# Ledger of designs, part 68: designed miniproteins, single chains

Each design is a single chain, and the fold is of that chain. pLDDT is the mean over its residues in the fold that is shown.

## One batch from the design tools (miniprotein)

Design m2347
Fold by ESMFold2-Fast:
Structure m2347 (fold): chain A 64 residues (1-64)
Amino acid sequence: SMLELVLVTSSDDGHQLVGVRREGEEEITVLDDGTPEHIQRVLQEGRDRGLPIRHLPDAGATGG
């Protein structure tokens, strides 16, 4: 399996963080939880490296 970048956005407050995980795994290693500009920089760098990018909702949501 290859590594992929994951952008996580909270449904409640819109807070974002970016991390990395293996394809098919749920565990995310956080790389950057700073400013939106830093997050976008990491995502752009990932694209340049040919990494896939996934967008996920925050796991803290109560299922609604």
Scores: mean pLDDT 70

Design m2348
Fold by ESMFold2-Fast:
Structure m2348 (fold): chain A 101 residues (1-101)
Amino acid sequence: MKKAIDDAVESLLDLAKQGKLDLEKTARVLEETAREVSKLKSVNSGEANEIAYKKALEFGLSEYAASAIGNVAGTIASASKSSQETADGLEEVARRLREAA
């Protein structure tokens, strides 16, 4: 899990540095995705990806940014044993993005 979170933060910060990602909106998308995921009995990589992708589009992010955020959520879910661990991991990524903004 720590490596998945570290890799996710580094990837998203790199995209923001390139002007391809809004960090504040991304943190909000991840926080809202975590809230939705925490209500599920179980979540797999594809489900987490889709939830985060749709949420990113709702927040007005580009399809490119939504895909990147979705991939991050899917990777966190793959490293998690439960929907709650997935939610906690997504909240941690969001927290680190806010600290770097």
Scores: mean pLDDT 86

Design m2349
Fold by ESMFold2-Fast:
Structure m2349 (fold): chain A 74 residues (1-74)
Amino acid sequence: MPSVEELEEEVVAIGRELIKNKDYKTLAEIQKVIAEMQKKMAAIKNPSDAEKEELAREAAKRIKEIYEKHEKEK
């Protein structure tokens, strides 16, 4: 099971690849997912580590789905 740190590394790697390929449209979609995760965390007055991890995993899953979908369209 990947750690939150490993998931963050994967998301950073995806972002770097998109910038390298000048795929700013997919990058913008991924940034929206990250912004939604941040809003959800901000709405919780004192989020537990488990709640933060769950939100991070949900966001990482969506980011991977967006990336895979755009790779299949090429």
Scores: mean pLDDT 76

Design m2350
Fold by ESMFold2-Fast:
Structure m2350 (fold): chain A 84 residues (1-84)
Amino acid sequence: SEVEQKAQQLLQTTQQLSDQILAAGKASFDQALQVGGQASQQLTQQSQELLDLGKKEGKVSLAEQTVRQSVGLMQETMRQVVEL
């Protein structure tokens, strides 16, 4: 289904952005914050699109769970940046 495909895409995008933020963080905390800010904008847009699609297809729980997983990974990424 389109919801399942977009859910997988959101998690893949989140993982890629997490890796980029951690790489930036090794150079400087300020660079990690800049990359993280850009990542937040992209993930917010993709999350909203997934939630809207989940509503239309009656798969709200899957969309919400996937968004929570994405948010959780990003929170853990920021925690790792602080520990660098």
Scores: mean pLDDT 88

Design m2351
Fold by ESMFold2-Fast:
Structure m2351 (fold): chain A 85 residues (1-85)
Amino acid sequence: SEEERKRREFISLLSIMSDEEREKLFEELGLSEEERKKLIELADLQRERDLALIELGVARALGDEEEVERLRERIEEIEKKIEEA
């Protein structure tokens, strides 16, 4: 749905924002404490996934097979948490 798309886009935006920027946006939007907590959790998970994907790209370029395996497992764990949230 359009609402689901907009929510995904919003979470993606939050994932690249600082804690201060997030809090300011939440205040401006009048979000409840429960909604803020859920959005922060999802945004932090998405940020962790994106950073791990960048690290994975670097590890692959360097031929660090041990780091590649570690990062693949970490990415799978993060994606599972996002799906369950």
Scores: mean pLDDT 83

Design m2352
Fold by ESMFold2-Fast:
Structure m2352 (fold): chain A 69 residues (1-69)
Amino acid sequence: SFVSPGRDNRRKKIQQMIDNNTPSNLIRAYHYAIVMQDWDMWNQVMNRSRTPTDKQIQADKNRLLDFFK
């Protein structure tokens, strides 16, 4: 099940690694996301490890515009 106070605390620590945005921290966060099967955190690490493409920026802008229309 997904009910675990310890899981939330670990997610917070992994988020701090992602926020620090160093190569070492991103690799560590990637590893932990896979081990914990936390695909939301995994996607976040993937997005941080990539230079955003024009296509990704465009998609985010379009989504933002749709929300404010």
Scores: mean pLDDT 65

Design m2353
Fold by ESMFold2-Fast:
Structure m2353 (fold): chain A 72 residues (1-72)
Amino acid sequence: SELEARAREGVRLVKEGRELIATATTISEITRGIGRVLRGIGLLYEVAMTGPEGAELASRLAKEAGLPVSFA
């Protein structure tokens, strides 16, 4: 579904942002990493705000990806 695709994109952005922060050697790289994390969390939050099923979906996909975040 479009909702699941949006949640997976959110997870991808958080993972990429965290990796970028972990390997960053410049303030610009850190800022880009933080921006990706925030965009990813925003997408997961939008999915969670669609209702209880969206909150479960966002939390489950985040947990499967090893992200320490819950929207339930």
Scores: mean pLDDT 82

Design m2354
Fold by ESMFold2-Fast:
Structure m2354 (fold): chain A 125 residues (1-125)
Amino acid sequence: SKQEAIKQAAEKLLEAIDLLAKDADEETRQILDGLKLAIEQTLKLKDPEEAIKRLFSAILTLYSMMDPNDPNRDAAKAKAIEALELLRSVTEDETLKKAIDYLIEAIKTGSDEKLSQALKLFLES
């Protein structure tokens, strides 16, 4: 179901956060704890499309914070992509689907151009 896919995407995102938290400094850990709280609040939303948009925003924020030298970065990126693919499969917003596709490509390639395109489309959605 749409709600089950959203829940699974949130669970994948929480797994990504736990991977990044393993050797994180105090400041990074505080931000990651804030993202966990935001994800938990998102799962309480009644509107599935609003929940999808908030999870997309959380993934975008998480990716923007990833240290390129973090040994858990590639595993966390894989979880973020799994979360995005789940959200893409259930959203009815065609603009948001394109934003998700660009963010997946940005995560896979490290492209700042694709990241910027993802953000622009997300703000238009």
Scores: mean pLDDT 89

Design m2355
Fold by ESMFold2-Fast:
Structure m2355 (fold): chain A 62 residues (1-62)
Amino acid sequence: EKVVIRVETDAGEPPTAEQLERLRALMEQLGDQLTIEVTGPELGVSAATVEAVIARVEAILA
């Protein structure tokens, strides 16, 4: 099943290395079936937004 997650950059607290590693592991697990689209004017994505993306991917896998 192909999953597309749209993420907008925001100015919140920066994501932790642990959160980024969890997201990376999920991307590796799903391969080309997961596409994450990042848009927006901010320099990065907040920890809260990264956690929400992880939760969405995990919910889809459940």
Scores: mean pLDDT 75

Design m2356
Fold by ESMFold2-Fast:
Structure m2356 (fold): chain A 84 residues (1-84)
Amino acid sequence: EELKKLEEKNRELGREILDLWIEQYLKKNGLSDKPLEEQLAILDKKIAELRARIAAGDRTVETLVELAQAELAKAHLEEELARA
């Protein structure tokens, strides 16, 4: 099935893109050299601060994107911790 083969390749590419994005995100935020539990604690604090800012009326695109990125990174790290 031609479509199924394309879907499988797209899923593999999507996983590679996500892995590279998470790696870059952690490095950009100075988290790559920290233990996994510390990375999660830092992201939890950042998410809490961003949510508090949004609740206070900071609903800029930049703040919403930052929250989405932090939540995605946290979800990925939680999956890594669960597999360890």
Scores: mean pLDDT 79

Design m2357
Fold by ESMFold2-Fast:
Structure m2357 (fold): chain A 57 residues (1-57)
Amino acid sequence: DPVRERIREEGRRLGLTDEQIDALLAAYDKVKEALPDATDEEIYRRLLVGLRALAER
């Protein structure tokens, strides 16, 4: 799944913990189930907000 791999790669690049990355992957799965007609890019953009919030210092 290209979006899951992008989340893992970006999260590691930003210095997120494995637990934070796992939480984002769980959120991705829930959003994809709730919005089955949403594009991978739309789902990824929604998760980028959470990813950046976790990486903020």
Scores: mean pLDDT 76

Design m2358
Fold by ESMFold2-Fast:
Structure m2358 (fold): chain A 90 residues (1-90)
Amino acid sequence: SMMEEIEKLAEEIQKLFENKAPKEEIVEQLRKLLELIRKALRENPKPSKEELELMMRVAVGAINAAELLNDEELKKEAEEVLKELEKAYE
């Protein structure tokens, strides 16, 4: 499922951090992760609360990752995705 793909990619990104992968590779995977979340919302604009909570946790993780990488543009993009998810939760 799309949720399983999002979780798996988030776990793979965590492993990239642990293995000290190049910043450019981690940023590329984080952008792919944010696009997967946006794709999930486009394909299902009314996700379940469980799906929304999962995507929101992943988006918060992406914000934290962007801060660790000192990438202000990526952080802003992740914050925008989180706002889109919060709007869907209402």
Scores: mean pLDDT 87

Design m2359
Fold by ESMFold2-Fast:
Structure m2359 (fold): chain A 68 residues (1-68)
Amino acid sequence: SPELEAFRESVERFFRLLVEDLRARGWSDEQIIEVLTLAAEHLASFMSPEQQEVLREVHERVVAEIRA
């Protein structure tokens, strides 16, 4: 749906900006992954099931990119 796609784009942008900001501050990849995981778990706690799935997919993709 257009609403879920807009949500995906917003979450992806948020996570990418957070990674860039934390790297600029000298955070390790391990510390960044930990913060992203905690942020995703917290956000998931008040999301719809469809939003939770999008959030999970975006989180997995961003973490995989950090580990590459």
Scores: mean pLDDT 87

Design m2360
Fold by ESMFold2-Fast:
Structure m2360 (fold): chain A 81 residues (1-81)
Amino acid sequence: LLEQLEQVTKLINLKKFDEAEEIIQKLLESDPESAFKFHPEDEIKNGPLAFLLDLGKEYLQNGQKEKAEKIYELANQLLDS
């Protein structure tokens, strides 16, 4: 989890948003239930949710509005139904 989040941060800084998104999606798909008691509310500041919001912001700032919208939708789903 931490290694994947550090890699995501590095990719966002390099503006490799597609690669960062792939890592986040794989992480959420593999570890949504258990690895570190992944609960969206508990992780809002420093967990995968925070990185999703940063990724969405970067997509939006670079004119990739459709990708940003999809990322924000995913973040909303994690915040509860």
Scores: mean pLDDT 65

Design m2361
Fold by ESMFold2-Fast:
Structure m2361 (fold): chain A 94 residues (1-94)
Amino acid sequence: SLEEFAENFRKFLDGVLPDLPEEAKELLVEGAVEFRKLIEAGASDEEIRRKVLETAERLREVIPDPGMFRQALSAFALAMDDPVVRETIEELLA
């Protein structure tokens, strides 16, 4: 379920990035649930890419440290395990 997915992703974030601000963890979980919905609905690569960029922009406002921001997006890409999400984040962090 989406609830189980959200809980599992939150536990993953708490384990790998415990010092991440609470607001950033909430944004990442919300973003992950939204991406799962888009992927299950067969959304286009363009729609998925747009959502990744929107999520990254919101995260940038909450995570002022560039290193932590990079770690947060990398964790998100790993957890989503989607090539469009991965490629978009790799381009953003280049």
Scores: mean pLDDT 86

Design m2362
Fold by ESMFold2-Fast:
Structure m2362 (fold): chain A 60 residues (1-60)
Amino acid sequence: GTVVREVPATPAAVQAAVAAARALEEQGLVTDFSVRRPSADSPTAVLTVVGDAAAAREAL
């Protein structure tokens, strides 16, 4: 399935979210992930994760 998370658009928050998604990918629970900021002025970034939705929701 697909899980979408909004995180603060700060370097620390984005790095933490990417690290969590990568850990799930290394375990074979996630097949793909991406991070995008909806606009240049957005205070949040969107993390999209594809794979085991239950594992992604628990970790993210």
Scores: mean pLDDT 81

Design m2363
Fold by ESMFold2-Fast:
Structure m2363 (fold): chain A 80 residues (1-80)
Amino acid sequence: SELDRIIEQVRAFAEENLSPEVKKLVDEAIEAIRAGDEEKFREYVKKLNEISKTLSLQERVWLNAILGALGVAEELRRRA
């Protein structure tokens, strides 16, 4: 499915480019999407936005790309 494709691409990109602590929050956001838990998803997005302020410019750019893809994945889940 398109949702599974996006999630797998996000995981691969995060594994390659993000620190383990940031990747853990991304994985938790993905689980919230899969569970259909919109409130929990918003909580993890908020946590990722807060932690982004402490990251290098490059890691922040990568995290913002991931957040965009996660937003698309969450929207696809809501429409299913």
Scores: mean pLDDT 86

Design m2364
Fold by ESMFold2-Fast:
Structure m2364 (fold): chain A 79 residues (1-79)
Amino acid sequence: LAAEREEARAQVKAELEAAMREESARTGVPLEELRERYAKELAERAPLLPQSRERALAAAERNPEKKEAVEEARRRVLA
């Protein structure tokens, strides 16, 4: 069902946004620049939606301080 796929994409986008915000705080790269880059990457790798979720999870693990923020964003997406 196309609607289910759109919902899954929305979840991945939200998780990527959380990961991008965390990465921006960690690396100093502007959030807008990261958001644009990851948006393009997601469009090119639409079939790899689970990988985007794994990426957000990996980012959270690398920064325990930011893990709570990323996990909260994920919980809102999944809820």
Scores: mean pLDDT 62

Design m2365
Fold by ESMFold2-Fast:
Structure m2365 (fold): chain A 70 residues (1-70)
Amino acid sequence: MTFVVQVLPDGNVMVFDMDTGKRYRLSIRELAELLGTSASTVSRAIRRAKPGVNTFEIGGNRVTIVKPIR
């Protein structure tokens, strides 16, 4: 599946599911469950993501992470 994930200031994420067109506000743990992986894997991907748009493969899913540019 393909997801677009926007990192929110409160540490939660806004997720857009490209396959269904649905939008979810999730915690890192809930996002990890959705992607079929661990919260640690998702947290590391978010921490390693540069400001702006980054694309990763997580749990066999294509995930585009959007972080604020400073």
Scores: mean pLDDT 79

Design m2366
Fold by ESMFold2-Fast:
Structure m2366 (fold): chain A 101 residues (1-101)
Amino acid sequence: MLYSLSENLKKIAELMGEHSETLTLGQISKIRNDFIDSLLNDKSILVDNKIPESPNEANTALLKVSKIPIREELGLTEETITVGELNKRLNDLFDKEAVPV
C-alpha cells in the first residue's frame, strides 16, 4: 500500500532525502528512524552533549527542542523532550497525516 504525506510530513521526508509523492509503509518507517538517528548523532542537540551508547540510553536521551529541525511542524513547545516521547509524537503524526492512496 502507498501513502500520501501532508506538507508537514513531506518536510521531514525531504530532510531525510526522500522526495517521492507516495511512500510505502517501509519507507515511512525508514524516514522516522533516520530522523531520530540524525538527532541522536548530533551532540549539539543532546542536553548532555553525549551520543547514547545503547538503545535504552537513546530512548531516555533529552533533546534541546530549540535545536530540533522542523520543531514548529511537529508542534513542539517544550524546552526539552526525550527521544522516546519525540518518537511517539512522530508515530502519532505519521499515523494521523499519512493517508493511504
Scores: mean pLDDT 80

Design m2367
Fold by ESMFold2-Fast:
Structure m2367 (fold): chain A 74 residues (1-74)
Amino acid sequence: SPLEEVDKVIKEFKEKMAKAKTPQELRKVLFDAAIKLQDIYDAETDPEVRKEIIDKFQKFAREAMAKIRALEAA
């Protein structure tokens, strides 16, 4: 299912985010995740599934942005 594929992508990029040590590396992880998830989103026709893809990405993006801000404030 598209949502299982999204969860798999998010898990992969959360592992990359955990290994990232700089704001630049985190921005790259966030950007690459966005591109991967956009492909899944564009292939999906169900608006409810599309919304759930966006919601899952926004949660991931908030975590990434929080880590970026913490590193930049250090």
Scores: mean pLDDT 86

Design m2368
Fold by ESMFold2-Fast:
Structure m2368 (fold): chain A 85 residues (1-85)
Amino acid sequence: DKEKEEVIERTARAVRETLLEMGVPEEEAERLAKRLAEILSKLDLLDAEAAGSLVLAQLSIAKTHKFSPEEAVELVEKTLENLEK
């Protein structure tokens, strides 16, 4: 599904870019974005969009509250762990 692939790509890219802006190293930001894309690829379009929006919303809040790079990584790791249940 091309639409689903576009949603996943845009979401993963936005997550990666936000993590980089928060000072997360490129290797870690790329790793987390790839893991998110893999998780979203297993969901239907609606669930992928909802899950992606959740991750982006959490990162937006974390960025506003000036999370450290380490706190941002931990937040995304925990969110992805919960999505894989």
Scores: mean pLDDT 85

Design m2369
Fold by ESMFold2-Fast:
Structure m2369 (fold): chain A 73 residues (1-73)
Amino acid sequence: SMEEAIARFRVTVNMSEAYYIYNDPRATPEQKAKAKAIRDELDKVFKEGSAEEQKEFADKATDELNEIYKELE
C-alpha cells in the first residue's frame, strides 16, 4: 500500500540522518552512540518489521534525531 511505502521510505531517510549525525565532527561520543543505536534499531525494523512497526519506529526516530540536531550547535 501507499502507507507501507511511505513508512519504509521514512525508515530509510531516518537511517541516513542517523548516519550523518554519527559522522558529524560536532557530535559528542554520547550523541554518536545514540545515533548508532537509532540506526541499528531502524536497520532491524527495515529488514524484519511490519509496516506498522516501521511507522512507529520512524515516528520515534524522527523525534529523537531532531533532538540531537537541536543540540549540535
Scores: mean pLDDT 85

Design m2370
Fold by ESMFold2-Fast:
Structure m2370 (fold): chain A 95 residues (1-95)
Amino acid sequence: SEQEKKKIIDALKKFKDEVESLNLPERIRQQINAVIDEMIKLVKEGKLTKEKAVELFSRIIDLLVEGMEKLSPEDRAKLRKLLKEFSTELQKILD
């Protein structure tokens, strides 16, 4: 439904904004943003499957792991909490 699409898009945009608040290397930040934008596009087109969502989220995790070496311990803790919250929200929306 359009309401479900809006909830997913709003969650993805919120996640994007929170990731932007982290002091990640610019290259990593740009790549994460590109993956999130791909997810938003797929949601709008009604093409985001559970399998594709898992694939794209896995790419985000791999990029975040690469970028984590440059984060403070406090930002790493914030990131872990953010990932858990985002994963929970996606699970509720995707069934």
Scores: mean pLDDT 79

Design m2371
Fold by ESMFold2-Fast:
Structure m2371 (fold): chain A 88 residues (1-88)
Amino acid sequence: VDLERIEEGLLSEPVVARASATPSFDGKSVLVSAVSAPGVSPEEFLRGVLPRLREIAEEFGMVLDESSIRLLPLPDGRTVLVAELRKK
């Protein structure tokens, strides 16, 4: 899996300021994290990121584990989204 292309795909969304993709220890999944752009609400962020994550997963022959999705508030008012992409 090309981790840089996953990160670039997420960064193409205007609601995303930062993105990171990290392989699991066993190499069967990828942990994705994204940080919202300034002024973006958690609801706007989730609405923009979820369709893009599904598209990225499909492009790489993976599936978004929707049960893994977590939203974490940052002290500066931004939101972090964490999700897991799993191999089919």
Scores: mean pLDDT 82

Design m2372
Fold by ESMFold2-Fast:
Structure m2372 (fold): chain A 100 residues (1-100)
Amino acid sequence: STLEDLKALKESRELAVKAARGTEEEMEKALKEIAEIAKKNGSAAGLMVQAALTTLARLDEKVYEKGLRIFKEYADKFLKENKSVGLSIRAAVENVEKEL
């Protein structure tokens, strides 16, 4: 539903802010949490990753670059378990990388 998607987008942005402000360990934990939330929300997967990456790009370029790499790895992993989720995340990463 629209409300569920909006909640997932909000959580993804809040975690992206934590990733940008935290230590490298906190960054990795926050990005992993975004990927797991995306996976659980199926239809919102790509939108959540896009929201996270656009937030990171505005806050910290180096964390954004690490985020691109980490979400590409999660997309490849999730493709084996749920093709729709994996493809959605991959498309979101590719689209953000082309625009930013």
Scores: mean pLDDT 85

Design m2373
Fold by ESMFold2-Fast:
Structure m2373 (fold): chain A 80 residues (1-80)
Amino acid sequence: EPLYRPSPELQAFLQEVLPGSEWTQGEIITAVGTWIHENKLYDPETKTIYLKGTKLGEIVGKDKVTGEELGQAIVSRLTE
């Protein structure tokens, strides 16, 4: 699976939870999902992730996203 280098802001976020500077898309998605769960940001009834006041919200530029929107925002910030 290809290794991706995220945007500088996303890379700084991921380096707090993952070693190194390049990761597979699966590793990035898993790390983000774990961080969301640990910070209790996901509402299962509305399927909405609340990012207001978080570092990830600053990187994405949105206060709330769906899982699909978050995935798209992350992938758009990845380079091989």
Scores: mean pLDDT 77

Design m2374
Fold by ESMFold2-Fast:
Structure m2374 (fold): chain A 70 residues (1-70)
Amino acid sequence: SQEEIDKLLEEVQKLLDEALSKMSEKERKELNKLYSEKLKEVHDAIVAGDYDKAKKILEELKEEIKKKLE
């Protein structure tokens, strides 16, 4: 649902902000680029009506950001 996607986007944004606060300038640039590319893919999936794909992309992005915080 759109509500689940909105919640996942909020969780990803919160993790992104935390990760960026702990990273070098180069790492921040790379993570921001990844985030922007993944958000475009999420938007494209939502426009196509593929909420399952949008959710999967956000869950995968969330895990990638969590790994950066390890």
Scores: mean pLDDT 84

Design m2375
Fold by ESMFold2-Fast:
Structure m2375 (fold): chain A 95 residues (1-95)
Amino acid sequence: SMEEEIVKQFFEELKEVNKLMKENPDSFSKEEFEQIAEQTLRFLKKYKDSVIELLKEHPEYKEILKEFKELLEKKGVLSEELKKLIDEILEEAEK
């Protein structure tokens, strides 16, 4: 579906963001991390069910979401709302 392509593209983009954050952590301001976190929160809220289905079909994408969560937590920009949503999505994808 069109939503499957949107969600898959989002995870490919998130994978590249994770790579840049790991290789050049000082190249991102706290404000830039907060903006990325907020954009991700909105995306995951909008496409929650499609994200869960993608993670069930392609388990490797779970690692991308988990790594993103860990990187945001390390930078102190992981909101409780985003943390709970990511944890819920990962739990539902394991069922």
Scores: mean pLDDT 87

Design m2376
Fold by ESMFold2-Fast:
Order: C-alpha cells, then structure tokens, then sequence
Structure m2376 (fold): chain A 80 residues (1-80)
C-alpha cells in the first residue's frame, strides 16, 4: 500500500542509521518517477520535521533526473 509505504519512507530520511536513511532517499527518488504526486504529498508533510541534511542532499541528487521542478524545489528549500 503505497499510501502508507511512501510516508513511512519519508519519515525514515531522519533515521539515526545512515544505511536506513540512505535507502529511504534512494527508494523515494525511484518512487517519484512512478508516483510523483504521492511522493510530493508525503514530502510536503514530512520534510518540515526532517533534520538529516545529508539524507535530504542525497534525495535531491536522486531527483536531479526528474522533470518535476516542484519535487526538487521542495527538497532544496529544506537544505541550508
């Protein structure tokens, strides 16, 4: 159920285990190509709570191939 899995992955960006956070960033980047609106909605909800700047930068790197500027702009706005 992507409506539950995608928000859970977004929350995992802030996981204290770097391997989990990195896996979440990669999975979100991949899912954004198939389900951009679900990923956008989950990131809009979760990103204000995420403190892991490294995971956000990694997510932004996966989103560089995306045609949707909204996704890149949203993630970029939460980086310093």
Amino acid sequence: DLSKEIPALAAQLDDPDPAVADAAARALGELAFKHPELVLAALEEQLPRIRNQRALALLLSYLQGHPDERLRALVRSHLP
Scores: mean pLDDT 82

Design m2377
Fold by ESMFold2-Fast:
Structure m2377 (fold): chain A 76 residues (1-76)
Amino acid sequence: SGIDGAIENLLKVADEVEEWLTQQAVDRIKARLEAAPPEEQPALMEEGRKILRTVSTPERADELFAQLQAELAAAA
């Protein structure tokens, strides 16, 4: 039925939107962390974790967050 194809297309678009939102969230969090003084970074990191978990799967969010923490530590 045409409905099944429409649902498949909507799910594909939803996955693409989630991927795009996840990347936008990562980029924005990273830019904000890079611009912030060290005293504000822990609070921004926690906000970033929450945002990533909203726009992505918990597993992917945790991986991306760990990468952000590693990049921040390397920059310090």
Scores: mean pLDDT 77

Design m2378
Fold by ESMFold2-Fast:
Structure m2378 (fold): chain A 90 residues (1-90)
Amino acid sequence: SEEVDALVTEALDLFARYSEEIIKIGKEKNDPEKTKKYLDQLAAARDAFLEEVLALRKAGKPDEEIVSHLRALIEQFKAQAEKLIEELKK
């Protein structure tokens, strides 16, 4: 569905933006070890999100259910990314 595809695009754009911010802050802090660790965590969260999209589509879930579930996952992802950014700034 167009709405599901739009949410997937939004999630991938968020992943890219947060990764760029982590790289920027990591350079400013001169902390390559934490930068790599947090980038790996974001990449794992992205991959888990994409696997969930595939699983829900394969299970034949209604678009409304998929949309609701993905919106919740995107909010969890935002909260996780913001926390990693806050920790990296310390």
Scores: mean pLDDT 87

Design m2379
Fold by ESMFold2-Fast:
Structure m2379 (fold): chain A 83 residues (1-83)
Amino acid sequence: SKEKETELLADITIGVIEIHSSVEIQVFDKQGDKKKAEEVRKLRDKTIKEIREIEAKYKDNPELAEKKLQELVKKYQEEMKKI
């Protein structure tokens, strides 16, 4: 179903965000930068929440969901560069 396609796309996107943020958190933790590690955790949690909001809003339109998720990933990358 279209809803299942959108769900799978959201789940894959969450997996990518979790892996990337975990690496960034480990780097900052090893550097002793607890503040930056915490900023990464907050950005991760916010981004995952926004992925689920996109999934819910575009559940019947996986093509548009994919576009919105790609835009969100770009925003996540831009916000990560500011940490």
Scores: mean pLDDT 92

Design m2380
Fold by ESMFold2-Fast:
Structure m2380 (fold): chain A 80 residues (1-80)
Amino acid sequence: PIKSQATSEQLEKELAQVMEALDKLPPMSLEELKKELAKLYEENKDTVSEAAFRAAALGRLIEREGLSGEEALKIVDEIL
């Protein structure tokens, strides 16, 4: 049941935008990263869907910080 419409391409563009912003951040503590994620969400909530932001934040937390999916989800839920 894949509903291929503008929403899918929009989510990919929004995901890329947030991932690019996160990739530009230097290595930092988890506490500082949580603050930056909250700031990015607040600044982009009108232009980026929550789903795209969640996906980008989870990717950053799992890939760069080495967190498990469970711990990454806890942090994202705390921020959003």
Scores: mean pLDDT 75

Design m2381
Fold by ESMFold2-Fast:
Structure m2381 (fold): chain A 66 residues (1-66)
Amino acid sequence: GMSVGQILERGARLGKEGADPDKVTDSVVQMLERGGIDVSEYRDEILEAIRAGDTEKARQLGEELE
């Protein structure tokens, strides 16, 4: 499967390409929760990275959550 960093990087890329950041964040959070990772307290930080389209920051955040 994808790493957490790869999931968040892909989310940020979709945000950069004009995807709805709230929908992308919901999808990312759901994927991480299914993987057994509780990200409820990080939802706002994930949303900010996706809205900014900052793929590098998103990847780094994901690596810290692994």
Scores: mean pLDDT 82

